# Designed miniproteins, single chains, continued (4): the designs that were tried, part 73

Each design is a single chain, and the fold is of that chain. pLDDT is the mean over its residues in the fold that is shown.

## One batch from the design tools (miniprotein)

Design m14520
Fold by ESMFold2-Fast:
Structure m14520 (fold): chain A 81 residues (1-81)
Amino acid sequence: AVADRLVRKAEILLKNAEKAIENGDYETAKNYVNGIVYLADKLEALGRTEEARRFYSKAAELYQKLGDTDKAEELRKRAEA
């Protein structure tokens, strides 16, 4: 139940981050992406490794769009681990 709620919340933050980027609100988008990473870390701690990796991968793509190439690379490595 807890892990399923974290997944749903991360999906909502993902959609919100994409909309914020589309609207040019990069500060708000970055806050949403930070939230996705936080939830992915919790999913990893709960043993939901595949779902955590999926969200790390999505967050990496969003950081790349935001110009945070270092954070994008870090999360890509976590998604592949």
Scores: mean pLDDT 87

Design m14521
Fold by ESMFold2-Fast:
Structure m14521 (fold): chain A 61 residues (1-61)
Amino acid sequence: DRRSAAGVIGLAARHDALAAGADEAAAQKVSDAVETAVRNGASQEEISKAGRDAAREAGVG
């Protein structure tokens, strides 16, 4: 379901943020933003934007 998909996609985004040099707090923010976007039915581009915006806010990219 969409909730299960949100968890998987959020975990992947968290992993990518950590690989890019994010600390745990920054990676969690990216994961939370991506999960929230997926749960709210956002488009793929909106989900990607949410992750990027959260990463920039946390100083990752």
Scores: mean pLDDT 78

Design m14522
Fold by ESMFold2-Fast:
Structure m14522 (fold): chain A 71 residues (1-71)
Amino acid sequence: SVLEARVSDVPASEEEIERTVEFLAKVAGLDEKQKEEARRALREARMSKEELERWLKAVEEALRKKEEALK
């Protein structure tokens, strides 16, 4: 089993990265190539679960601002 006592300094699992990419695909309408690129970027960044969550919030906020600019 994975060690969970120090979740903030442990990189996100591949499952967590995949769930993050799937969420982005639904929200931003990413194609398969963009999903693969996002997976690669997240793996290289070695973000923790908390960092992924903060990053997702930032992306969602940026998308919301972009939607407002298009109206």
Scores: mean pLDDT 68

Design m14523
Fold by ESMFold2-Fast:
Structure m14523 (fold): chain A 68 residues (1-68)
Amino acid sequence: SMEEIIKRAKEIAEKAKEVAKKDPKNGEKLVQEVEDLVTRGLAESDEEKALEYLEKAEKLVEEGEKKV
């Protein structure tokens, strides 16, 4: 549902900001990339395509988290 997509998007964006606090050098770029993907996902009328963008954002957060 769109409600679940919005909730997941908020959780991903929040996690990206927390990771960025631990990595001052790379965190700004991570937040920018994640927010771009989340914004694109939320702009999609197709829920399947929206989920693909959120999955890409989630993967970036996971990779960033492994580096701190």
Scores: mean pLDDT 83

Design m14524
Fold by ESMFold2-Fast:
Structure m14524 (fold): chain A 57 residues (1-57)
Amino acid sequence: LAEHADKLAANLVKMGLVDEERAAEIRDYLLRNPDATLAELSEATGIPRAHLSRALR
């Protein structure tokens, strides 16, 4: 997941789900938690897992 952090954050901004500040927080979270799952990221950010999964594609 961490290796796709920039793509994930950029796509979430493009989808209108987060702003640039929140995207930076997501990147920082994944840098500190490189083994984090989509479920853990969803819980930490409040973004539904389905939206996070879509943003990775």
Scores: mean pLDDT 77

Design m14525
Fold by ESMFold2-Fast:
Structure m14525 (fold): chain A 69 residues (1-69)
Amino acid sequence: VEELLKESKEYEEKGDLGKGLILRGRAYLLQDKYEEAIKLFEKALEIKESKEAKVNISIAQKKIEIKKK
């Protein structure tokens, strides 16, 4: 988790905010914070279109659905 957050900061410092948000979202997925992860991936998509962000949103949505049942 901390490693993903560190990489997120490095990408943000280099100006790749989209990738930074994706890495933060992945860190939240590992913490089972699926709703927060989706919000971060959505912000990443607003900055830069990313297939990785879309895939991770789908994964998070599926996990929320499973947890709700």
Scores: mean pLDDT 76

Design m14526
Fold by ESMFold2-Fast:
Formats: sequence, C-alpha cells, structure tokens
Structure m14526 (fold): chain A 77 residues (1-77)
Amino acid sequence: MEEKAKEALEEVKKLAEKVKAGELPEEKAYAEIIDLLVNELGIDLSDALRVWSAAEKGDYEKAEKIIREALERLEER
C-alpha cells in the first residue's frame, strides 16, 4: 500500500511538472493520470480527479493523502 501510493504520487508529480514546464499538454497528462489511478490502481474516477486538482495547485501533500485513503479503501473491500 505505502509503496503503491508513493509510486503513484511520483508519477503524478512528474506529470504535473511536465505540464508546468510546457512539455506535456494538460489534456494528455489528465488522460495518463486517469489511466494510472483508475485503470491500473482501481481508484474511483472522482478520487483521481481530486488528486489531479490538488497536483495542479502544487498541493502534493493533499494529492498523496487522497491516493493513500483511496488505496486503503480498496484493500478493505
């Protein structure tokens, strides 16, 4: 769990930094975040959107918390 959350956050930060640098269109970063968080990790779309919103604002602490809480809920299921 902790390792998966850290890896996901690292990819989210990487995508957000590329968007800020003008190296990646926001729409493409959005698609990659949905693929990672929803399709690979099973996080709900609403939580994935909240993660991206936090990352866009540079609030990586909030993004990490959302990822961790979402992954913990999946393990409880």
Scores: mean pLDDT 80

Design m14527
Fold by ESMFold2-Fast:
Structure m14527 (fold): chain A 69 residues (1-69)
Amino acid sequence: RRAELSPRQRAAVDELGRLIDEKGVEGITESEMRAIAKKFGLSVSEVRKLLDEYIVERARAALQARKAA
C-alpha cells in the first residue's frame, strides 16, 4: 500500500529519486539523508524509511529490467 504522502514526504521522495538518478543508490549516504530531512522538515528516521522502501522497491524493478535486457 502506497498510502497518502504529505507534500513534504512526496517532495522528499522526489528528491531521493533524483539523487539516486544523479549519483546512484551507492551515492546516498547518511549525510545526504540528513540534508533532505532538514530541507523538507522531516525527521531523519522518516527520510531513512522512505529511502529504504524506495531503494528496495526500485532496486527490484531495476534488477528485473536488467535481467530482461
Scores: mean pLDDT 71

Design m14528
Fold by ESMFold2-Fast:
Structure m14528 (fold): chain A 84 residues (1-84)
Amino acid sequence: MEEDREQLKTAVDALEKGIRNLRAMLERGEDPETIVRQAESLIRVAREVAEQAEKLGDTDLVEKANRLIEEASRLREEAQRRLA
């Protein structure tokens, strides 16, 4: 249980870093196709983290993971708009 929580916390930290990097890529005008692919990968991982946090009954981690899904989804949508 303690090790599971520490692993999820580490995953959340990595996701937060990934989202920051993705936002910076978007601001620099990097390839939108690459940003979409990376955002989809981050969303997939964040969903897995949310599912594991829910199984542990950790409401705070579920909330964090869901917020990260929302942030990555917004970045994906913005990048998709730049492809059109």
Scores: mean pLDDT 85

Design m14529
Fold by ESMFold2-Fast:
Parts: structure tokens; sequence; C-alpha cells
Structure m14529 (fold): chain A 87 residues (1-87)
């Protein structure tokens, strides 16, 4: 039951980080995208989810470096979904 309150707090933080990461990706700001990605990883509880998030972060960073903003946004969206699924 305490987990529902924690879930809402994490969901709020993930929503904020997702928005900031998408803005960073649209601007080509690789450093800010990495920063927000690292913060999302820190919200994941399981080592398996943290590993999956690290892989998605790396793919998002590579997409931004290539100028593929749409692909980077897709990976950021998937990162947010993984954090919310893991809790």
Amino acid sequence: MDEEVEHLAIASEVSALKGRAIEAARRGDVEKLREYGDKMISLARSPESQRRLEELKERALEAVRRGDVEEAVEYVDRMAEVVLEDL
C-alpha cells in the first residue's frame, strides 16, 4: 500500500525527466540527454531494469549523435515505460 504513494512520486519524476530528455534530444544536447537518462536509471530498483535502461540510454545518445531525433525520442519513451513497469 505504501508502494502506491511511492509509485505516484516515481511516476511524477519520470514524467518530468522524460519531458526534459525529449527537449534535450530535440536540441541535440547529448550531455543533458545523458544526465536525464542517468537520473531515470537511478529510479529503477532491479539490476535487470537498470541494465536495460543503460542499453536504451546508449541507443538514444547514438541516435541524437546521428541527428535522428525521432529515434532518440522513441528510446526515451521506452526508458520511461521500463521505470514505471519496474517500480
Scores: mean pLDDT 82

Design m14530
Fold by ESMFold2-Fast:
Structure m14530 (fold): chain A 74 residues (1-74)
Amino acid sequence: SMEELAEKLLEEFEKELKKIAEEYKNDLQRYNEEVQKLVQKYSEKVKELLDEETAEKVERRMVGIYLEIEEEVR
């Protein structure tokens, strides 16, 4: 279902984001560059695979995940 696909995409996004945070914990500039690339990649993938309403909801949840991880890293 579209809901299951949305949940899978969010799970994958969080895993990749945590990997970037761990890999670049001592390089804030590279961390920011890699996070921007990841967000762009998933935003594109979400828009291709999900309907507009679901994509908007997933993008908002991705922002929430990003903010939580940034708070933990700083």
Scores: mean pLDDT 84

Design m14531
Fold by ESMFold2-Fast:
Structure m14531 (fold): chain A 69 residues (1-69)
Amino acid sequence: MSVSDMDDMMGSVNTVMNVMNDVMNDLSNVYDMTGDPMFMTNVNSVSSGVDDVDSHMGGMNGMVNNVNN
């Protein structure tokens, strides 16, 4: 995989994470309708996973920029 391919993948992952944040907002609305605390626990677990991936990809983007410079 080239450095350019990695940068494109990171851009795609960031796009997916933005969509996941929108989904989390939609799921919060569903929680308001259902009131299921276990549902929100699962949503929060997924959100934490997305944040971890975002942080990791940010580090990789820095590495790609250092190689390209």
Scores: mean pLDDT 66

Design m14532
Fold by ESMFold2-Fast:
Structure m14532 (fold): chain A 98 residues (1-98)
Amino acid sequence: LVSEKAKELRLQKIEEDTNATEVTEETILELAAALLGDPSKEVRLAAAKSLKKLVPKVTDPETLKKIVPILEKALEDEDENVREAAKETLEVIEEKLS
């Protein structure tokens, strides 16, 4: 059951994770899970944008490789903005891994 308050709290957590000084694999994987599975397009979009901002701070290339198939799946999202944000995040990862 998703209430408006629950959606707001998930968006707030994503914003807090995005602005954290330390980026962990756990945070990156949680954001990737939200991007694929959250029923709210606003939460999925926020997760995709957060990943794009945090990916440059990820030092472990194995963490980035783990989220590539997740981002590729997000290219099939129902929302055009989520698809575009996922595409932009993949481009940043490809640049960082090259």
Scores: mean pLDDT 81

Design m14533
Fold by ESMFold2-Fast:
Structure m14533 (fold): chain A 69 residues (1-69)
Amino acid sequence: DAIIALARLGDQAAAPALIEALKSDDGDVVSWAIFALAGFGGEAEKQARAVMASLPAKNRVQLQQALDA
């Protein structure tokens, strides 16, 4: 559907903001960012994997579990 395609495109454009959210001290913000990134995959997932090493340990574990599931 065009709506889904546009949403995915918007999510991809928003990927840098979601990647920054992964660095948050707020677990709710991190969980939301992981959920959003997992939803549109592709380049956003690649960018999330690329920054994983720079994340705090707890954030890294949450992201790794989501990407491996």
Scores: mean pLDDT 67

Design m14534
Fold by ESMFold2-Fast:
Formats: C-alpha cells, structure tokens, sequence
Structure m14534 (fold): chain A 66 residues (1-66)
C-alpha cells in the first residue's frame, strides 16, 4: 500500500540521516516521490529537512505526513 511504502522510505531516510548519509537520505526521498508514496509537498519538505541536517525523526515525520 501507499502507507507501507511511505513507512519503508521514511525508515530508510531516517537511518541514512542517523548514519550521516545525507545523499542516501535524499535518494530515499526521491524514491518516495517517484513511486507516488508521498505527495510533492511532503517530498519537498522532507528533502529540505535532509538538506538542512534536521534530526532523523523530522525527516521521517515529513515523509509520513504525505
């Protein structure tokens, strides 16, 4: 489902942020957008959070909000 896909991308992006892998986190946000798992608005917010070095939980919440 869309919700299961969003959760998987959110967890992957959060783990990448925990590891300091912002490029990996951005790739997961792009994957979520490309697959339709998140809205363009939620994806843009998540991508901005990754760029700004927000906490992993913040990136996760933005993806799940879509």
Amino acid sequence: SREEAARAYAEAAARAMEAGDREGAQNHVIGALASGAVSSEAGAAAGRAVKDGAPPETVREHILAG
Scores: mean pLDDT 87

Design m14535
Fold by ESMFold2-Fast:
Structure m14535 (fold): chain A 65 residues (1-65)
Amino acid sequence: SDITDAILDIAIATLKTTGALESERIEDGKRVINLRARSAEEEQELRALGETLRRDAGAEVTILP
């Protein structure tokens, strides 16, 4: 949906600005997002965000070591 796409675009822009976004791409109409945490606390936050984006926006989210 347009709203889901807008929310996902805002989330990606925020992650890019904060430095947590390693890469993003679109594969078969699905948003594929790779994230890198800078601390254990940020990793927990990114895991929670990743679960939300997978459930609500159908995105594929991976947190890199």
Scores: mean pLDDT 81

Design m14536
Fold by ESMFold2-Fast:
Structure m14536 (fold): chain A 69 residues (1-69)
Amino acid sequence: MEEVDGFTVVLVGEGPLGKVYALRDAAGRAVGILFQSKSGEWIAVVDGKQVGRGKDLREAARIAAEAVG
């Protein structure tokens, strides 16, 4: 479990396409999804939209946290 800007990053799934993490707010609600692409970049999705790509999970989590506001 990692905390980024007051949000919590938690592993929620692992399958053939890799690991999926959720970004949770202070109330424990999933506000974003983070997953690794085929190229190795981490994709940040908030409100069903791709808000950015990070070089690692932490950067993708930061991008998602900024997009949530």
Scores: mean pLDDT 76

Design m14537
Fold by ESMFold2-Fast:
Structure m14537 (fold): chain A 68 residues (1-68)
Amino acid sequence: SEEEKKIAEMEKKLKELLEEAKKNKDEKTARLIEVQIEGNKAIREGAPQEEIEKLEEEGRELEKELEK
């Protein structure tokens, strides 16, 4: 119960960071945060490992783009 609340708070913080990225017109950072939110949801809902790995791959590609 407390752990579930902590996870919900972390998701709320990610959504706040997403809004900040959108406000700053940082489309790549916004998409990276969206992928992280989707990945966390997939893990919680017991999605197939293949789906989770695809989201992780997209996130890593976005991280590489942000480095340039």
Scores: mean pLDDT 79

Design m14538
Fold by ESMFold2-Fast:
Structure m14538 (fold): chain A 99 residues (1-99)
Amino acid sequence: ASQQLIQLLNQALQSTDPQQVKQLLQQAKQLAPQVSNSDLPQVLDKLDELLNKTTDPEVIQAIRDLAMALLSSSEDKDVILRAIGLILRAIGKLLDLEL
């Protein structure tokens, strides 16, 4: 599951189509409960890169939703704090786009 989720995120990073990125993130969210704790830092790194690269509100929302799913399945305090930070940054970016 981790390898498939990482592949979906790599495809999202290479895409310039917001609709395709959103679909890939929605597919990745279905795999979130099956991601190993050792792979979560790499997944969070890729989500952080996606969040920094995108200005599309639907993509930002999909990143937030995936980070929330990863948060709910993790017991690692560092991963939890990183996921919370990513969620807060996504919310802040959505608010900035509405202003």
Scores: mean pLDDT 82

Design m14539
Fold by ESMFold2-Fast:
Structure m14539 (fold): chain A 70 residues (1-70)
Amino acid sequence: SRAVRMQESSSQAFASMAQGEQRLGDEVARRLAELSPELAREAERATQRRVDLLTQQAQAHAARAAQLRE
């Protein structure tokens, strides 16, 4: 079904975005840690919030795909 494939593609896209956000966030936090450990921790918390949101979106689309297969 096209609808199932669209949900699976969306899930994969959000999962990929979450990985990209985590990698970029880790690099930013590493650079900031050299200047201010506090700013690095704040950046890490902001990255975690974005990654969590993207992961939740990926899981929601995966669940929708599973429902559509039934």
Scores: mean pLDDT 88

Design m14540
Fold by ESMFold2-Fast:
Structure m14540 (fold): chain A 69 residues (1-69)
Amino acid sequence: GPVTEEEAKEAAKRASESSGLEVTAEKVGDKIVFTATADGKTGRGEAPVGASHLELTKAGTRAVIEAQE
């Protein structure tokens, strides 16, 4: 079924707690977009709507890694 906004927010919260960074999630069309911010740098990760919890977790982690570069 389609990923709920609640599931995306939950994944963003877990990424924030694990990294100490601000991580948000937003549904944009057919995608879930994760954005992480660190010291004025922004990282982004994307997963399709209908993605598994693992795919959402990977997208959140991708955003965190890019924000720390």
Scores: mean pLDDT 79

Design m14541
Fold by ESMFold2-Fast:
Structure m14541 (fold): chain A 68 residues (1-68)
Amino acid sequence: SYEEYYENAKAMLRALVDDLRARGASQAQIEDAVRNARDWLLSQETDPEHKRAIEEAADEVLAEVRAA
């Protein structure tokens, strides 16, 4: 479902952000990593609802990173 894909993508991307910050990555590197992870997930998905959930989850995580 949309909700499951949204929450799972959001949790995964937030974990990626936390890991990269712990390793001393710059904000630009973190943003690039989130975009790359989004693009990879989208490339492996065919369902339009799942793609929309992934895009919206990534947009939310990117907004959180930029506001920090």
Scores: mean pLDDT 89

Design m14542
Fold by ESMFold2-Fast:
Structure m14542 (fold): chain A 62 residues (1-62)
Amino acid sequence: MAEHAANIVRLLARQARAQGVEVDEEGLVKLAKTDPIKAFDELAERLPPQLAEAARRVKETL
């Protein structure tokens, strides 16, 4: 579970960066390994609306 959450965090952080949005990928990956729900909540606040929706959907499947 934790590794899966971390991989999705990396994917979303990379897509945010491609859209010109800065996110702390390494910090969020560390958070995803210890508290994946909190990591996706933090991502949803920092991502564009479409990527924030993706983060919330992943949170619902954890």
Scores: mean pLDDT 77

Design m14543
Fold by ESMFold2-Fast:
Structure m14543 (fold): chain A 87 residues (1-87)
Amino acid sequence: DLEARVPRLIAGLTDADPAVRRAAAEELLALAEREPERVLPLIERHGGVPILEALTSDADPAVRRAALQILVELGVKRLEEGVKKVT
């Protein structure tokens, strides 16, 4: 289910309709909060990171907030994987 839902939500993040982008961003954030160990790797695998980075500049403040919170969770997960310093 998540393997099908996460790519579908990532596609929704690039929709021309701001209501679709907002719904997709809020649902993706809710999934990342409930099942981070499963959802965060799927976001990375399906190219969600650069899309979320672009959405931090979206016209909708709810979309910007959701994208930023997901990116923070992705950064925390990477630190948990033992990344100590960027060289």
Scores: mean pLDDT 79

Design m14544
Fold by ESMFold2-Fast:
Structure m14544 (fold): chain A 87 residues (1-87)
Amino acid sequence: SAAEPFLRLATAARLVLELHERHGARTAEEAAAALRAEIARALAEEGITSLSAEEQALLDALIAAVAAVQARYTLEELRALVEAARA
């Protein structure tokens, strides 16, 4: 369904807005750094000391996808995407 790419985009948009709210991230580089820091903290809290190569690749892909959304859209456009997904 065409809805799946839109829902994934809306999820990434929400995460970008949350990273802006919590960390003041305004650029792709700032969003990537903020997300890495949050994930590193969460992994440390769970006692996870290492990731498999597959897990690391998925993590890097997630961070790259979020950074790409931050680079491509304004904060107003990201808010509009999140609101459209709630409707």
Scores: mean pLDDT 83

Design m14545
Fold by ESMFold2-Fast:
Structure m14545 (fold): chain A 100 residues (1-100)
Amino acid sequence: MKELAEKGKEHFAQGRYDEALAYYEKALAIARAIGDKEGEAEILANIGKVYYAQGRYEKAVEYYNKAIEIYREIGNKEGEMKVELELGIALLKAAVEKVT
């Protein structure tokens, strides 16, 4: 899992968004299979960041909401707050694109 998430981050840093998503999806499947809720939320937030970087703001919002729900479930207020900030930015970007 950690190695797959690290590969996802490497590809994201290089602008290889499809490859980053593929590695994050593999890491997400493992996190879910082993019940790693903290890792699941972190990976979902990273997938949201990839979609945001691609200009796919509605998809970014979807994944940020998924991460926020898990952070709430496990009581991680810091994780929840950080993703809520990213969600606010993505929502603003989505709204601006709809009026332009």
Scores: mean pLDDT 84

Design m14546
Fold by ESMFold2-Fast:
Parts: C-alpha cells; structure tokens; sequence
Structure m14546 (fold): chain A 102 residues (1-102)
C-alpha cells in the first residue's frame, strides 16, 4: 500500500519511525524534514507521495532503521549542514538521498 501519511513530532524516535513504516508494504520513498510538517506542501509539489518524519538527534540510528525497513529513496528538507550530513549517511548506506533546495 502506497499511502500519504505524516509523522509530525518534535523529535522522531527510532521506534516511532519503525511503527510508522509498518503501515507501508514498501518503504520505497520517505521524506525527512528538519522544518516539520510545514515542509509537506513543498514535498507534495515535488511529487512526493510517501511518508514524512522529523529529523531525530541520532542520525546513524535513523539511517540504520530506514535501511532495515527497506527504504530505497529519501527526500530531505532541512538546513544545508543537517541535510548534507543526513544525505551523506544515507548514500553510504545505499539509500538514494536528495536534498531539496529552497
């Protein structure tokens, strides 16, 4: 099932992300936002139809959880420093990552 769903919390835990992903048969697309739910209209305009989560403090643990859940592609809406660090970690794990330019 490929549905539009949003996880909008101040800080996403790994358990929250894994529970969120359980409602998706294929985690082929995932969006990460450092700006919270306010990024969702921009992501939708760019053709995003997957799930959104807010960036947690533990970036490596997030990358490991997304890889374990079979996520193949991530769209990132964050400040350039955070976005680049997350994109590099995702790409190193074999996940396609795109940082959205403002």
Amino acid sequence: MKGAAVLDIVRASLEDILNFLKEFDEAYAFAISGGGIGALPVLREKGFTGKLAILPNDVQALVDALKAAGVERVLISADPETGQRLADALRAAGIEATVLTP
Scores: mean pLDDT 58

Design m14547
Fold by ESMFold2-Fast:
Structure m14547 (fold): chain A 65 residues (1-65)
Amino acid sequence: SLQEVRDALRRAGDRVSDETVEVLVALLKDYGDQLTNREIAERVYENTGERISVRGISAVRRVLR
């Protein structure tokens, strides 16, 4: 769920908008198997202007399938 994603990011120290959470989830759904956590972080920043840590992305990957 989106709440589990928000909780994972908060535990990693990432404080981002709900719009950024949705962009992260969409990118992981479309490119999660093709891109590294660093590359996903770069794409999130390009699309939203907000930075997510590699730790945060790793935590979100564990929540998502």
Scores: mean pLDDT 87

Design m14548
Fold by ESMFold2-Fast:
Structure m14548 (fold): chain A 52 residues (1-52)
Amino acid sequence: EREKKLEEAKKIVKYMMEKGYPVPAIIREAEGRGISREIAEEAIKEIQKEIQ
């Protein structure tokens, strides 16, 4: 389910950004967890909008 994967990706992205990980590292972690690059990139954009 795309929506469920996006929510999981957002949690990972938020956690890793709070720890200071760069975007490429976040994408690799998401892919390692079975989340597509497309969904990981979407989650990153959403979280970046929240912290800007």
Scores: mean pLDDT 79

Design m14549
Fold by ESMFold2-Fast:
Structure m14549 (fold): chain A 93 residues (1-93)
Amino acid sequence: SSRDPSLDELLAELKKKYEEAVKKLKEVLEKTKDEEKKKLLKEKIEELEKKLKEAEAVLSGEKVVGAEGALKLYEEALKLIEEALKLAKELEE
């Protein structure tokens, strides 16, 4: 009996979580002196940006993939955000 969230609500939530994750990654990037850690952080920020663009196109209706495809992409984007936050924490002493 739970009402399914609208795609617009999912996109808004995703954007909020993305902004928080990118902010955290950038804060760790500014504090680190390790070139390998900087590379990993930059690559993860780029990966997040690409995934958000894909999710936004689908969830906004610009790209038609059906509801199941849209939800799968939303879940993949959330997982990537979670992995990015974990990476930021692991690279922060």
Scores: mean pLDDT 78

Design m14550
Fold by ESMFold2-Fast:
Structure m14550 (fold): chain A 83 residues (1-83)
Amino acid sequence: TELAERIKELAKNTPKKKASPEEVKKVREDLIKRVGEDAFEKAVLALSMILGVDEETVLNLIALSKGLYEVALEIAEWFKKGG
């Protein structure tokens, strides 16, 4: 519950801009390199469910918000370690 509220607050404070395709590609590649594709996809799905937005919107938010990137990494590392 507290984590979900933190995620929602970070999303509200993210600029209402579209990240470039290169910015999105960079965060996707960086996260996949660190945690693997399966853990990355699960983290994006989890954020999509918490925020009530599609996965493309989640990637846009992660590309524009360092706080959301760090949360995505934390969630993905949890999936990588525990499944």
Scores: mean pLDDT 83

Design m14551
Fold by ESMFold2-Fast:
Structure m14551 (fold): chain A 116 residues (1-116)
Amino acid sequence: MKTLEELLKDIEVESLQGKPKKVAELLQEAVEQYGDDYEALKKILEFITSGRILTSDPEFVKVFEDLVKRMAELFPEKKEELKKIVETGLTARRAPKLAERLVKLIDEVVEKAKAK
């Protein structure tokens, strides 16, 4: 199917065209295709937090939260790196409340994973 780079380019194009539902759909496809590859998921996360996706649509935010949750569940040892990416990127985008919510989600998911 499409490479990660092609999927990210398609997501950016749909975001620029004001199609947040299509952005969420393509982001979900990328997460499903690369779900077990930390480096690929990290590239997707950094792409989202870089400001290349300009939407606050609830469907996009849900897929973004699901990505962060998945990465925290599968890679709890990367907790501090994930928190740093989220805090740095979302603060630059003037979304500090979303950053706080996602950082708390990472902490909760990692603690729950360690308890299992």
Scores: mean pLDDT 76

Design m14552
Fold by ESMFold2-Fast:
Structure m14552 (fold): chain A 92 residues (1-92)
Amino acid sequence: MSAEEGAERAREGALEAGRAEREGASAAVIAGLMLRAIGAGLEARLAAGDDEEARRRAAEIAEEAAREAERLGRAGGLAGRGAARAAAGEKA
């Protein structure tokens, strides 16, 4: 998987979690979607490795995911904050 591909998956997962929250989904469903976004963000980070340019491009793609995860993190606590950082390709 490419770093960009993983970042896009993280973005999609975080946006889906946000949609689920707006539709009144349970906390468990929202948490599951956020964990998926975290996993995809970590995979993107690992795929970029030491390539600074790939890491920057992945972070830019994941920017929307990071913003949505941060919003959900305020309602969902620490797990949501972890998702925001993973989606952005940033260190904890």
Scores: mean pLDDT 67

Design m14553
Fold by ESMFold2-Fast:
Structure m14553 (fold): chain A 79 residues (1-79)
Amino acid sequence: MKISKEELDREIDIALVEMHLALLKREYLSKGYDKEIVDEAFEKAFEEARYLIENEGISTKEAVDRAKELMEKYIEEKK
């Protein structure tokens, strides 16, 4: 069973968002931010970006940019 090219492209876009958010998570944790706050921010940003990719068909770049912005705003509000 082979995944369709369209499904594969969506999974790649989702994986790229997750990778960029993981790098941002690593940066905040290295700065001494609370792991629980950073983890929650990651989950919220990733869920939103995945929803937009699956339902709105936004570009990978737009999804990454929006996810990073959401994660940073959440962390800043909770610090």
Scores: mean pLDDT 79

Design m14554
Fold by ESMFold2-Fast:
Structure m14554 (fold): chain A 89 residues (1-89)
Amino acid sequence: MAKVRVTVEVKGVKPGSKLRAIGTVQVDGRTLTAEKEEIAKGSPEDSTATFEVEIEVPDPSRVTAAGGRVVDLDTGKELAGRTSVEIEE
């Protein structure tokens, strides 16, 4: 068993927005997904949000792809960002 940590950093976040971070891993022909919802900070000074989503996989050698995204639930729009992936064995 291993954990895949998907980190998504997004910009252009409006304070008070309800955000959904979605991590996705493709393993052995299947798609595994984990989601995290959070309300953006109530301060207008910080337009950046970072989310970490962990997905447990039975065999890390069979992971073929991993990624993540963040959606603004108030607008339905996907926010532009950067994704990094770490596999912990």
Scores: mean pLDDT 76

Design m14555
Fold by ESMFold2-Fast:
Structure m14555 (fold): chain A 60 residues (1-60)
Amino acid sequence: GPAAEAGRALGAAEARLHPDMSDEEVEATARGAGEAGALLAGGSVEAGQKGWRDGILEAR
């Protein structure tokens, strides 16, 4: 959905800027990124969080 796609785009961009981001840092920022994705595109924070994680993994 839109929140997941926004989260994915944000996660991919973050991985490009911070390639050394640890899995702990990814999880620590997941909620805030999910909230940003939901705010920008609509949908759930959970969907945005999943998008964030997926975007980072796909960009690695």
Scores: mean pLDDT 79

